# Designed miniproteins, single chains, continued (4), part 112

Each design is a single chain, and the fold is of that chain. pLDDT is the mean over its residues in the fold that is shown.

## One batch from the design tools (miniprotein)

Design m15886
Fold by ESMFold2-Fast:
Structure m15886 (fold): chain A 61 residues (1-61)
Amino acid sequence: MADAVVRRARMAYGDLITPEMEEKLREAAEKGLPLQEVWDEIYKRMAEKAEKELGVKIEPL
């Protein structure tokens, strides 16, 4: 169920999940595609936010 994947992602990453990522997660779950690119985007956004707010460099995946 695509909604379950989105719920788990939001529970783990909160508001780092953008509407575009939710759509990608739903489509990938429905089609059985790998989600690696979505997880990579989540990590990238998390690192960018941390760099701006904390003033530190975060290593990307």
Scores: mean pLDDT 64

Design m15887
Fold by ESMFold2-Fast:
Structure m15887 (fold): chain A 79 residues (1-79)
Amino acid sequence: NVKKQILEGFIKKFETNHKKTFEKSAINVLENFINKHNFKNIEEAKIVIFQILEKTWELTDGDVIKKEHVETALKELGL
């Protein structure tokens, strides 16, 4: 699944650049969203996934990104 590979790549870069790690439950919320969302094309998927991760990072005060941070980011982005 190309969307899953894009998500995994972005998560790895975010963890490295921002010194935070994703919980498995947080990753599951992201995977469920991208699998159910109808993206126009792969380029739109990259843009949307990046926006979700950026917003999730902004909402996460600690070193661990939790399910709640991802859910709040999706809600605030209207997704």
Scores: mean pLDDT 82

Design m15888
Fold by ESMFold2-Fast:
Structure m15888 (fold): chain A 64 residues (1-64)
Amino acid sequence: SEKLKKLYEEFRKGRELDRRAREEARELAEKKGVTYEAAAKILEVGEEVSRELEEEYREKLEES
């Protein structure tokens, strides 16, 4: 049960860090005038977030 508690604690911390990292990436992008994708990579935001943004940017570029 101690190992399960530690795993859950790490999962919870991961969720909180992911949320904060997303907010920091957005603010960093705005401050530096770079894309959110670039800022997210700088802050090492999770692969899932980067993938979703890559899809969205790809569609917008295709429309232009």
Scores: mean pLDDT 65

Design m15889
Fold by ESMFold2-Fast:
Structure m15889 (fold): chain A 55 residues (1-55)
Amino acid sequence: YKIKIEVKTEDGWKTIEFDVDEITPEAVLQAVEKLKKEGKISDDDLVTITIEKKP
């Protein structure tokens, strides 16, 4: 599976992709928390999450 996170920043939309073996709520939350720790998103940012099944 691929988790695609799109974040609205001052420079426009930024896309960050993660490859995961299984989609769980925990995996999605961990991806978002990792981005917050890296300073790539804040609690006030508009975020869109798309999940795709990888072939």
Scores: mean pLDDT 71

Design m15890
Fold by ESMFold2-Fast:
Structure m15890 (fold): chain A 77 residues (1-77)
Amino acid sequence: SEKRKELINAIKEIVKKHPNLVEIKELDDGTIVAKFEGATPEQLVDIALEIEKKAREMGFKVSFRIEGDTLTVKIIE
């Protein structure tokens, strides 16, 4: 849907604001995989919380996985 595409673009813009971002990938299901270099776990959690707030404001639910320097964001709804 159009709103889902708007959320995907909003997630990308939130992630792109962070100077530690090295790579961003969108998977076929709309999952976003963002790789950082030199970001702390706390910084990745802060990014995830900003994404969650934006998703919630748009009527979506998201899940996160943090593995080392990689943040994975999956849209559930």
Scores: mean pLDDT 85

Design m15891
Fold by ESMFold2-Fast:
Structure m15891 (fold): chain A 99 residues (1-99)
Amino acid sequence: MIKLSKEEAKKLKEFYDKLLKAFDAVAEKLEKLGISRSDAESVIVKAYQAIAEAEKKRKLKPEEIVKIAKETIEEELRKLGISEEDIKEILKLFEEIVK
């Protein structure tokens, strides 16, 4: 098992900091679209739960975490009746922040 370098550990921390900012931006955009704070928070919680469930099976790469989060957000937004155009814009915002 190879020990992570300080540089690799720093990049991982920067990724998680970006992921948190991306989730906050998604929740704020949902509230601006008229979704309740509780429903917006539920979308983010479900994304975290999907990531945690996948991580129980194996260690995830950042790209895999982003994919799981995007797929979960997309599904939950469709269940809330958000338009496909708004879903596309929200997913683009999420992806731009986590890059």
Scores: mean pLDDT 81

Design m15892
Fold by ESMFold2-Fast:
Structure m15892 (fold): chain A 55 residues (1-55)
Amino acid sequence: SPRQQLLQEHQQRTVERVSQILAENADAPEEEQTRRVLEVVDELTAELQERLAAA
C-alpha cells in the first residue's frame, strides 16, 4: 500500500536523521541534543502528515 510505504520510509528516515544529529552533536550538552532531535522529529512528522494527505 502507498501509505505503508510512506510509513516505512518515514521510519527509516527518522532513524537516519536522529542518528546523524546525535553523531554531529556528540560533544554538545544533552539539552541541546534533545532540542535538535525534537526539532527534526517535528519536521519529519509534518512532512509525513502532508505526504499521507496526498496519498
Scores: mean pLDDT 86

Design m15893
Fold by ESMFold2-Fast:
Structure m15893 (fold): chain A 58 residues (1-58)
Amino acid sequence: EEKKKVDFVHTLELAARYAEKNGDEEKIKKIDEAFKNNTVTPEMKELAEQYEKELKEK
């Protein structure tokens, strides 16, 4: 679906936020590469999901 691009950007943004919050420079590098390649990896999706969980947890 055409909406996959929106999900792609959203996932990478959340993953980047999570990596920045944890000071994980290697993950930030991978996210930058994902933006350049327009690719979401399972690792990026997991980071985004973890960040979303932490935001929901008090």
Scores: mean pLDDT 73

Design m15894
Fold by ESMFold2-Fast:
Structure m15894 (fold): chain A 67 residues (1-67)
Amino acid sequence: SVQDQMQQLAQQYNDLLDRATDLFRKMIALRQRGEDEAKIAAEQQRIADTVQQATKVQQQLQQLHQQ
């Protein structure tokens, strides 16, 4: 059902936000340790990609709500 699909997407959205938070914490730890700029940039890119995925899921949820 549409309701079941919305619940699955909402869970996926929350999971992606949790992943983004974990990646932010890892990035902060890398900066504090003075790790390579390339490693920090890679984590920043992973955060950006995860947030983009969350945005797509949010858009899909909004479309289901609108019909």
Scores: mean pLDDT 85

Design m15895
Fold by ESMFold2-Fast:
Structure m15895 (fold): chain A 95 residues (1-95)
Amino acid sequence: DAAEERVLEALKKTLEEDERVRELLEQAVKAGLAGDYESAARYLAEALRLVAEKHPEARQDVISVLRQMSDALRPISPEASAVLEEAARRLEAEL
């Protein structure tokens, strides 16, 4: 929850600084509304990767939030869950 709040704060700042994040979030919402949870997860993961890149202090919080979302989505879309878990691992490994 504290990690989620810190990620939301970093996301708000990044939205003001990087137009790509807004575009990725718009695509994530569009995909989610269409029931394409895997694509929604890919767009969301990329937006959060950019947040972590712009705000390195939030990186561990972004990893935590990605894993929490992966766990929450697993019964709804195992494919979306896998995308978010992979994104968390890549951030943790600094690929």
Scores: mean pLDDT 85

Design m15896
Fold by ESMFold2-Fast:
Structure m15896 (fold): chain A 81 residues (1-81)
Amino acid sequence: EAALAALAAAALRELAARVPNPELRALLLRAADAVAAGDGAAEEEALEALAPLLAADPAALALFGEAHRRLAAEAEALVAA
């Protein structure tokens, strides 16, 4: 659990560094902090705020898809270890 949360938070922070939109970056960092803290309510609020911004930014959507695939592979490796 804690290890998966750390991986997810790291992935969100790396995404934040790669997106040029400062509003999107701020929401990604907020989501990462919520995930790292185990605050599911804050995480859900941040992710819901991200949804319309992702819908408006296809480049950001592509980056999220890439990060999601990478995180899934990392999570599987962690569970297998």
Scores: mean pLDDT 75

Design m15897
Fold by ESMFold2-Fast:
Structure m15897 (fold): chain A 87 residues (1-87)
Amino acid sequence: MSPEQQLWQALVDAAARNQAEIAALPADVRARIGALLEQAMTALSRGDLEAAIAALEEVARLLREHGLDSAAATVEQLRRQVRAALA
């Protein structure tokens, strides 16, 4: 499996694990986070690591802003993995 495919799978798994916390957020905030996660997944599938990092950073910021520190930490871990996958 390519590094990009591994990162995409990790992002999907992280979204699934944090889905209940995200589902508890206001609908407009959930929609914005969903759009940013979709943007990050699309960027990863295209090998655009820089765009994926930017989208994940914004997701982590929004999650922290709404008190979801555990979910934000998971997204930050994925952002670090994306940043490390420069090969």
Scores: mean pLDDT 75

Design m15898
Fold by ESMFold2-Fast:
Structure m15898 (fold): chain A 101 residues (1-101)
Amino acid sequence: SAARAEEERELARRVGEALAEVFEALGEDEGAELFRRAGEELRDLDDEMVESWRKAYEKAPELFAEMQARSAAITAAHPDDERGRFEAQLALLREAAEKIK
């Protein structure tokens, strides 16, 4: 339905913005713009985005390792709650951006 497509686009945009805030906090402005645009355009992960992730990881490997572990724990804790899992993942990204600042 049109409502589902609109919700999916809004969720993608929220993820893109949250990731962009993390990358901006790390000083990776190019990566921030890539993830913001990917969210707005509902784009698949490409080689440029993978390279941006690698650069961000190099700047804060311990933070990204912690985020990855916590993200996996959120997924495991909410197997049947897609919305709650999504909101918890988004909150984790926002927390990470604030910790970097």
Scores: mean pLDDT 76

Design m15899
Fold by ESMFold2-Fast:
Structure m15899 (fold): chain A 72 residues (1-72)
Amino acid sequence: PPPLSDEELKALEKYLLEVLKLSEDETKKFMDLIRRDQRLVLEVSPDVGPDDDGAEVMRKEILKKLEEEQKR
């Protein structure tokens, strides 16, 4: 797939902060990972709201990816 635009990256960052309730540090680290591996964008669905069980599942998967990267 084509690389995400700056506008799409900004929208994703806002979604991670506001909907998934990630910290600024966690969001920055995940955005850095997406810039290196665009496939990680598949972990995020913009249709999932903050009170959706899917939001907690996505947050957990994102945090798992960040923890794995931290160990490297």
Scores: mean pLDDT 70

Design m15900
Fold by ESMFold2-Fast:
Structure m15900 (fold): chain A 107 residues (1-107)
Amino acid sequence: SSSLSARTVARVVERALAANGIDTLLVSFRTKLSPREAIKRIVEALDAEVLEEFEVDGLVLAKAITKEGVKIFIAAEPVDGETEVSVVIAGNPEEARKYEEKIRELA
């Protein structure tokens, strides 16, 4: 890949986890919030704790963990005055669907 995007980073994380036998769900959406505000809203909505947050090539990337121990990977990219967000939920399908519903309410 010649450029990094939120979706590309999320798909790399998704594939790496799946290759190690970890169930994943990928959720993507656009929002008017800034990258950091979008991550903050997702973390708050999921009642999660941020483990790592950093910026690379204009992307804001975060790794968080929910109270149930589900790991959430978030990539947020500024695109044309909006933010493209991709979230990888590393958990079983039942747990992942509950988090997907909460994330989609933010779109």
Scores: mean pLDDT 83

Design m15901
Fold by ESMFold2-Fast:
Structure m15901 (fold): chain A 64 residues (1-64)
Amino acid sequence: MADELVKEAIDRAKAAAAQLPEHADNFARGIKIIENNKDYIAERMARSRARRLAGLEAAVQAAQ
């Protein structure tokens, strides 16, 4: 199931690139920005998880 979704996403991206060649550079630039900021993205995801866990702890304390 997961591999079908990945294949669909790749096929869609290829179709979009073929239909919008003038935007191919914009797509490439966007991907490069994500790659250059992957450490920052990972840090934000870690902080999001920490906040979710803190929320669960607060809910447990409120239940007592």
Scores: mean pLDDT 63

Design m15902
Fold by ESMFold2-Fast:
Structure m15902 (fold): chain A 88 residues (1-88)
Amino acid sequence: NAQKLLEEAVKLLEKAREYYNQGKFDEAIKLYRKAIKLFKEAIELGDKSAYPVLAEAARLLSEAYRKKGDTEKAKEFERIHELYEKKA
């Protein structure tokens, strides 16, 4: 069920933002990555509303990697953000 995946991914995204705001970047990265996986699964099941939230999650994951000094991973997820934002 795409809607259930979307709801679970949004919960993970919210919790990841809480960890990011606390400076817990490793925990935030882990949850952002899980959210992106669930958003991708929702898209594969036909839920196009997951495109903009996947793009946002990728942008936030890129920011978290920048905070850790992982510039390569930050650039990777910034490109993923651009790809999915273009999908609308």
Scores: mean pLDDT 87

Design m15903
Fold by ESMFold2-Fast:
Structure m15903 (fold): chain A 118 residues (1-118)
Amino acid sequence: MPRVGVLVVDDDPADRAAAAELAARALPGATVLTAGSAEEALEAARRLLAAGVDVVGVLVDADAPEELKRGLGEAIALLEAAGVPVVAAAYRSGDRASLEDAVAALARAIADVAAAMA
């Protein structure tokens, strides 16, 4: 089984915590990290690489500030440059159904990538 990382990107700490909890429940055994800033997103990507993850799922607030989205883009580029495939799903701030749908979509995308790696 591949080693799965999840990066949760949200500028709101409560929404970020809720997203991380749902991701951890949907993907048991995954290394789940969170980022509320561009700097935290890059640091989280470095930590996932150090953890030896084989695939990374990104769960992102579609309503996040552009600077945070830019930092996420840089984090994704760092992971991809290291040969780690990245899949992403977006949710809307304060929308629980959107978050649940995004987590389910992310889990499916990770499973598809994991199957292709075998």
Scores: mean pLDDT 88

Design m15904
Fold by ESMFold2-Fast:
Structure m15904 (fold): chain A 78 residues (1-78)
Amino acid sequence: SSGGDFSKGLELLRNATNKEQIEEGRKYLQRALDNADETLLAVMAFSLPGSLDTYFPNAPEEAKQTILEFGDKARDRL
């Protein structure tokens, strides 16, 4: 499911210790984006980017930038 792919992508990015894990997280977020309904697109575009420092304080900067990148992509699809 798109929600399942989204959750798995975020889990991988939150816990990432290397570039391979960030790249795997990107793949899950891309699958989530490709199958997203408007509700998930809105969460990716607006809710998640605004909460990065609260929910992902220890995530690598590259992982946070990946989340912001997919937020922009989701916004473009709304």
Scores: mean pLDDT 85

Design m15905
Fold by ESMFold2-Fast:
Structure m15905 (fold): chain A 93 residues (1-93)
Amino acid sequence: MEEEVKKKLEEVLDHLSRAAEATTDFDLQVQITLLIIGVAVLLSLPTIDKEDAKKFLENLLKQARTLLEQASGPARDHLEAAIKKLEEAIKIL
C-alpha cells in the first residue's frame, strides 16, 4: 500500500475511534467499531490489489455515510472527518 494512502487510513482510524468514544448510542458505537475493524484489516494486509482495496474502501465509505445520519454532536463531527479522509484515500489509490 502506498505510504500516503496508509497515512490517510490511519487518520480515518483516529477519527472513527473518537466518534465511537463520543457516542452513548450502543448500536452506533458497535457499527463504528465494525468500520474500525474493516480499515484495520486492510492496513494489516501485506499485499492487496489496488482495485480490490478501492472497492472495499468505497463499501466502508457507503456504510460510514449511512451512520452519519444517526450521529449527533462530537460523534457526528468525528465521523464526518473520517468520511473526508476516507474519500481522500480512495482518490489517491
Scores: mean pLDDT 86

Design m15906
Fold by ESMFold2-Fast:
Structure m15906 (fold): chain A 60 residues (1-60)
Amino acid sequence: NVDVMNIMVDNMTDGMTNMVNTMNIIIHGYDNDGNFDDPTTIVNNGNVGVVMMNDMINGI
């Protein structure tokens, strides 16, 4: 159904955005709001992206 497809697409988009944001945070030492992040926040952002990707794969 359309709602399920939209959720899957949104999850893919969010996962990619989290990956890009995580890379940007590592490179610049800031979060997506411009705040300086600690290593725990950086790791958590990366983990969220991985979990979302795994959930999408398992949902297939």
Scores: mean pLDDT 57

Design m15907
Fold by ESMFold2-Fast:
Structure m15907 (fold): chain A 73 residues (1-73)
Amino acid sequence: DFEKGLELFKQKKYQEAVQYLLKHLEKDPDDAEAYRKLAEVYRAMAEEEKDPKLKKANEKLAETFQAIADELA
């Protein structure tokens, strides 16, 4: 389901991409690449978000997932 998450991200289906990446992490919780991709998805969501509070929330989630990826690498 990692590949499906990447496909959905390319289609800008961000919420669905997150669901598939999280499903992958349920089976492989130490996959640093999957956490990096989650960070990329939340960054893209933040860039397209017009509500400043939701934009900041998505930016924080991206930073959190990037930090997890860096710890696992």
Scores: mean pLDDT 84

Design m15908
Fold by ESMFold2-Fast:
Structure m15908 (fold): chain A 67 residues (1-67)
Amino acid sequence: SSAQQQAIEELLEQTEREALRAYLAGDYARAVAILEKGIAELRKLGASEEDIERLRRGVAQLRELAA
């Protein structure tokens, strides 16, 4: 539904924005936690595998920076 798609888009944008704020603050662990929570909620909403994979790549990159 259009309402479902709107919810997915809003959650995706919010998740990316909050993760970016944590990243800019140097809190990589928080950024990872935000992205992982967002992925779980997006899966519940039926987000596309493309959107989920994009966030998963962000998690992988942040984990490399935190290591």
Scores: mean pLDDT 86

Design m15909
Fold by ESMFold2-Fast:
Structure m15909 (fold): chain A 107 residues (1-107)
Amino acid sequence: SLLDQALALLDEGIALEEKLANDPRASEELKKLHQNHAEVLREIKRMLKEQPEDKRVAILAGASLGVLEIQYYMQIKLYPEFAEELQRLADIYQEAVDLLEKKVQEL
């Protein structure tokens, strides 16, 4: 389903955020940012799993992921040494947003 595909992308995002939170190249502040983003993704995943047919939950999840994506376009400019990993996170969030928007149209 569209939801199952979006949840799989969220799992990929969580794994990459956790990896970046433990990257020795990252400052303490950047590590905390990635830890916080992993927690946000877990909460989004929890809400989508508990209310899979709630249109408002899907809309809010998509909006939250869109905010994270925009933040990562800015972070790429601040941390060019992480540009590849941050671009991959932005791509994951964009794909999840697109799937959730399609799911909203089916609800």
Scores: mean pLDDT 89

Design m15910
Fold by ESMFold2-Fast:
Structure m15910 (fold): chain A 71 residues (1-71)
Amino acid sequence: TRVVVGREEAREYVEKYGLKPKSTQELIREVNRLIEAGNYREAALVIGAQALLHGGDGTAEVDTSPGTMAK
């Protein structure tokens, strides 16, 4: 199963937390930390928010992996 975040959710997340653009390495580290903690929804929001801040469309998907969900 995948957690999906739309552009409007990502936009609201940026506005609510006053987010600034992060480097690719910082984004990867933060997203991996959230995924390891089981925070897939938050990981998708962070990806979408940073995509918006870098001029992308702000949509994001995170694969929750069937194996991880079965633990």
Scores: mean pLDDT 74

Design m15911
Fold by ESMFold2-Fast:
Structure m15911 (fold): chain A 70 residues (1-70)
Amino acid sequence: MDYTGMTGEELTKIPNGLADFLLQIGYIKSLDDTPADYENAVDPNEAVKRAQADLGLEVTGVIDEAAQNA
């Protein structure tokens, strides 16, 4: 799914949106690596920023095309 232009907060409005995004970019290997309470324990915006930092992208908290295509 294309999440370009979305923030971590907007991903939480999509069922499994944050976990699906992190799985698509290879940040997690499976949904089992993300506990059921992960989205409540981790700030969604900080999760997106951390993924951007780990990918060497500009840390904006908004998913850009480079983050979406990683």
Scores: mean pLDDT 65

Design m15912
Fold by ESMFold2-Fast:
Structure m15912 (fold): chain A 85 residues (1-85)
Amino acid sequence: SMERLREALRLAKETVEASEDPERALEALRAMLATPVAEDAEAFLMFGLVAKEKREVLEYLARSEDPRVAAVARAALDLMDAIDK
């Protein structure tokens, strides 16, 4: 649905903006993953996090105790590594 897609994109953009700080990034990502649009937002988030090039923040998130947060961060790192070669 259009409304669901718009909310997913908005939420992903807000989470990417929070990625300037590891703790803020963790809080934002955890909050995003708790919403009904988390699955739709994840794809937009992945590309946004990779474009941000904050490897250190992604490595911090990959060590999270929340397996959903860690999975998203690892996927973003894998994508970043594929681009960087």
Scores: mean pLDDT 74

Design m15913
Fold by ESMFold2-Fast:
Parts: structure tokens; sequence; C-alpha cells
Structure m15913 (fold): chain A 78 residues (1-78)
């Protein structure tokens, strides 16, 4: 997808307003805003009904590097 970083950030904000936090996190990560991606993934975690997937994603979000935390949690929550 030939999406600019600014366009990805705007799309992430729209998805977050709709409550689609997993999709919002993907677009924030594409924009390079990994701190916002982690914030969205923490909100997505509240909607995760699988306790095992939730626990694994929560573990990834504990990573001190926001990029690693966002990528790890996205793999588990997507």
Amino acid sequence: MSMSKEEALKKGEELAKKGEYKEAAIYYARAGDFEKAVEMLKKALEKEKDPKRRAWAERQLEHPDPLVAAEGALVLLA
C-alpha cells in the first residue's frame, strides 16, 4: 500500500474513534508512532475474550521498546 505516514496516522485516529483499536494500532505502527500503537493495543486487549491470547499480548506490551511491544502484540491480537 502506497500510504504516506501522515495518511496512516489519520487513518489510525479514525479507526480508534470507531473503537477498532487493533486496526488503529496497525496504522499507527505504519506511521512510525509505536507509542500510540501500544496505547491502541492496550485498548484492544480489553476486548480480547481469549484469556491465553490476552495474557501473551499483555506480556509483549511489557517490552521497554514500543516498536517491539507493538509488533509482538499485533501478531497475537490480529
Scores: mean pLDDT 77

Design m15914
Fold by ESMFold2-Fast:
Structure m15914 (fold): chain A 95 residues (1-95)
Amino acid sequence: SSKDLEKIEKIGESLYDIEVKAYPELNKLNEESQKALKFVLGRRFWEGVLRGMGEEVPEIEIPEEIKEALKKVDLKKLEEIGLGGYVPLLEEYQK
């Protein structure tokens, strides 16, 4: 699980950097929204890689820092910058 979390973090950072190049408005999100989005992007990508390789997807516990960040996500700002499609996914993680 710790190795999966390291992969998720690295992938999430890389994916977010790519998104920022396309949508510089992402830099206007609060720190908590950035952390939550990086985690969600990295986790979805890594789970897809494992499934594509025919591997069983392990139970990946959400770090406490990410759970706290998810509670403080600026959903309205995400919609304003054209990323409203991530809102339902982030709301599911807040439950």
Scores: mean pLDDT 79

Design m15915
Fold by ESMFold2-Fast:
Structure m15915 (fold): chain A 116 residues (1-116)
Amino acid sequence: PRPPSAEEVLEAASQVPESAKQLLREQFPVLAAIASRLSPEGQQTLLNAVMALEVLGSSVPEEVLERLLELIVEANRRAPLSDEELDALLDILRDVFEVPDSFVDRLRAAALAIRA
């Protein structure tokens, strides 16, 4: 069968109860810090993308990762992430959600470029 599209995955994640999304924020304070920098719509999209990563792991569509990158870059542009927050985020993405090293490298480069 065809793998789900990014839109289908994010729509499915949007149906996850707020209690489960609140647990993500409590388990990963850096996600709450990033979300606080975004609009309410951006916060929902961020949590939906992270929920998709938790459920699908390495099977998540590339476009979901691109959306996550865009939201983190937007958050960093609005209020720069500290080195501690950036390292905590990259560690969670690499070690907990098992995103590709190439994505982690792109995210680090994008965050540092905004600060330069």
Scores: mean pLDDT 77

Design m15916
Fold by ESMFold2-Fast:
Formats: C-alpha cells, structure tokens, sequence
Structure m15916 (fold): chain A 95 residues (1-95)
C-alpha cells in the first residue's frame, strides 16, 4: 500500500519521509475539497500554488488540472484521477 511504502521510505531517509508526509496531507486535502463542488475549484487552485511552492510540481499540476475539470463541469472522478496521477508522479520522483 502507499502508507506501507511511505513508512519504509521514511525509515530510510527522514527528510524524504517528511516530503512524502507533506505530499500525502496535500493529496488528502485536495480529495476532501472535491466533496464541496461549489468551493472545490477555488480550494484546488490555492492547493496548486502551495504545492508548487513546496516543490511538489506534479501534484501542483494535478490540482490545477482538477480545478479546470471542476470549472468545466466534468465528473468528479476525472478531477480525482488528475489529483491521484499528480501525487503518484511525485511519489515516484521522490522514491
């Protein structure tokens, strides 16, 4: 699982573990934002800026794409996939 992989990486490299924990928290916040369609795009746009500032560039692109999909009235599952794809790419880059 992702949690088990993150726990192993954190034990091997504490600094990498901190980055993975930040990525996990940001991803969870983005997914939570999708539960409120009226505010989702605004929250995701803020999370994209914050993720970029933190060096989580793939997650930032995922959040920005998810915001575009929400504003375009696309199914929430498409926005969720965009966030998860960005998170997975950043996890792969950090591992």
Amino acid sequence: SMAERMERLAREDPGRGERLAALELATAMGLKALEDPERAAEVLERLAREARAAGLDDLARGFARAAELVRAGKPVEEARRAILAGAAADVARLA
Scores: mean pLDDT 83

Design m15917
Fold by ESMFold2-Fast:
Structure m15917 (fold): chain A 98 residues (1-98)
Amino acid sequence: SEIDELLRQGKIVEAARLFLRELERAGRLSDEERAALEAAIAVLEEYDRKLAEGKPLSPAELKAVADAAATISAIAARHGYDSLAAVMDSLVDVLNSS
């Protein structure tokens, strides 16, 4: 899977975006799931951008990232994207331990 390859490369945001596009193309997303995924991926994109810029994240921002990753994990698991779900769950665990 192209998603699994992106995950192996640590490209978690790109993997999540590809996941969203694949489910949209297949007609497998509800309007509610699509909105939730778009919002969650946007939070991860901002997180990735701030990390690349060396900017610190507040505890509230870290919690928002953990909540976003948990949302993506739940939807990915529901649709059988177990590798993406597992990577997102690992990110939640790391962020909640920080």
Scores: mean pLDDT 87

Design m15918
Fold by ESMFold2-Fast:
Structure m15918 (fold): chain A 66 residues (1-66)
Amino acid sequence: LTPETLAQLEQAAAEHGLEGPRTLTAKLYDPDDNLLEERTLSFRVTRDAAGRYVVEITGLSTTRYT
């Protein structure tokens, strides 16, 4: 995972108040809308001792089409 993707997930978790196990599928397309890559991320959203949301990555699967 890129640090940017992880930061976006942490922001979304804080924004929506989500807790527990989650999955996210991200798809990458070329300029002609052909699917190039599909990534499925498994993660868990928890709260730290200060009540802040924390994202813990539990798995990542990647499928490339080109």
Scores: mean pLDDT 69

Design m15919
Fold by ESMFold2-Fast:
Structure m15919 (fold): chain A 85 residues (1-85)
Amino acid sequence: SELEELEKSLSEEEKKLLEEFREAVAKAKEAIKAGKKKEAEDILDEALAKIIEKNKTKKLSKNLIKILQKEASEVYKMLEVKEAP
C-alpha cells in the first residue's frame, strides 16, 4: 500500500508521467523475456530521458522519483545476467 499512498500524493501531470513510464517498463520486461535485451535497454533509456527532460522544466516530486526508481530497478535486475560471471 506504500505505492498507493505515494501515487495519491502525485499531481495529475506526474500521474500521467508515471503511467507512461509504467507502459515503457512493461514493454521493456516483455522485450527481455523475448531475449531482446538491447531493445529493452533502449526502451528504458528513452523513458528515463523523457523524465529527465521534464525535470529540467518542472521539478518532479521525490515521491514520483521514488516510484520510478523502484520500477526501473526491477527492469535492471532482469537485465543482469542470470548466471554469475
Scores: mean pLDDT 77

Design m15920
Fold by ESMFold2-Fast:
Formats: sequence, C-alpha cells, structure tokens
Structure m15920 (fold): chain A 99 residues (1-99)
Amino acid sequence: SRREELLERVKELMEELAEHRASPSTNQQVRDLLLEAAGKLEPLTVTSPDGVTSTVNVSLSEEELEIIAEAYELVLEGIREGKEEEGVERAVKLVEERE
C-alpha cells in the first residue's frame, strides 16, 4: 500500500542518515521536531552500525509520513553538499509550514 511504501522509505532514509556522518545533534533535532509535531505512540526504531538510533511514529498518516520523508531527504541532501545546517533549517521549515 502507499502507507507501507512511505513507511519503508522513511525507514531507509533514517538508516541512510544514520550511516552518513551526520552530527548526532542533527539527527536529534530532526527527530525531536517530527516527534513533537506528530506525537509518539507507536515508534519504529532503526539502529545503524554507527550506533545511532532513529525513531518514527508508525501511527502517522500518509501525509505526515510524506512530510517526514521530505524532511529527511532535505537533511541528507544538505549533508551530501556539505551544508548540513542549511539542510536541517529547510527540514524544520517544511514541517512547520504543514501544521
């Protein structure tokens, strides 16, 4: 289903973000914003080889999951371009604009 595809995409993006040398503060900032906005009832937890743990609320709607996926992609794009802080800022703005 679309929701299952989005959940898998979010999980893959969380794992990729954890495997990239993203600062722990960057991962924590994005996670905290998403959890604060959506609430945390049934989290999906992913742990990378680097020991970084990422969590997403699996109770989220399809729209919320799409926002989360886009937010993580913006952070990853920023990291790849050496603009990690800019990527986080763009992700924050995306989440805030959808409230």
Scores: mean pLDDT 63

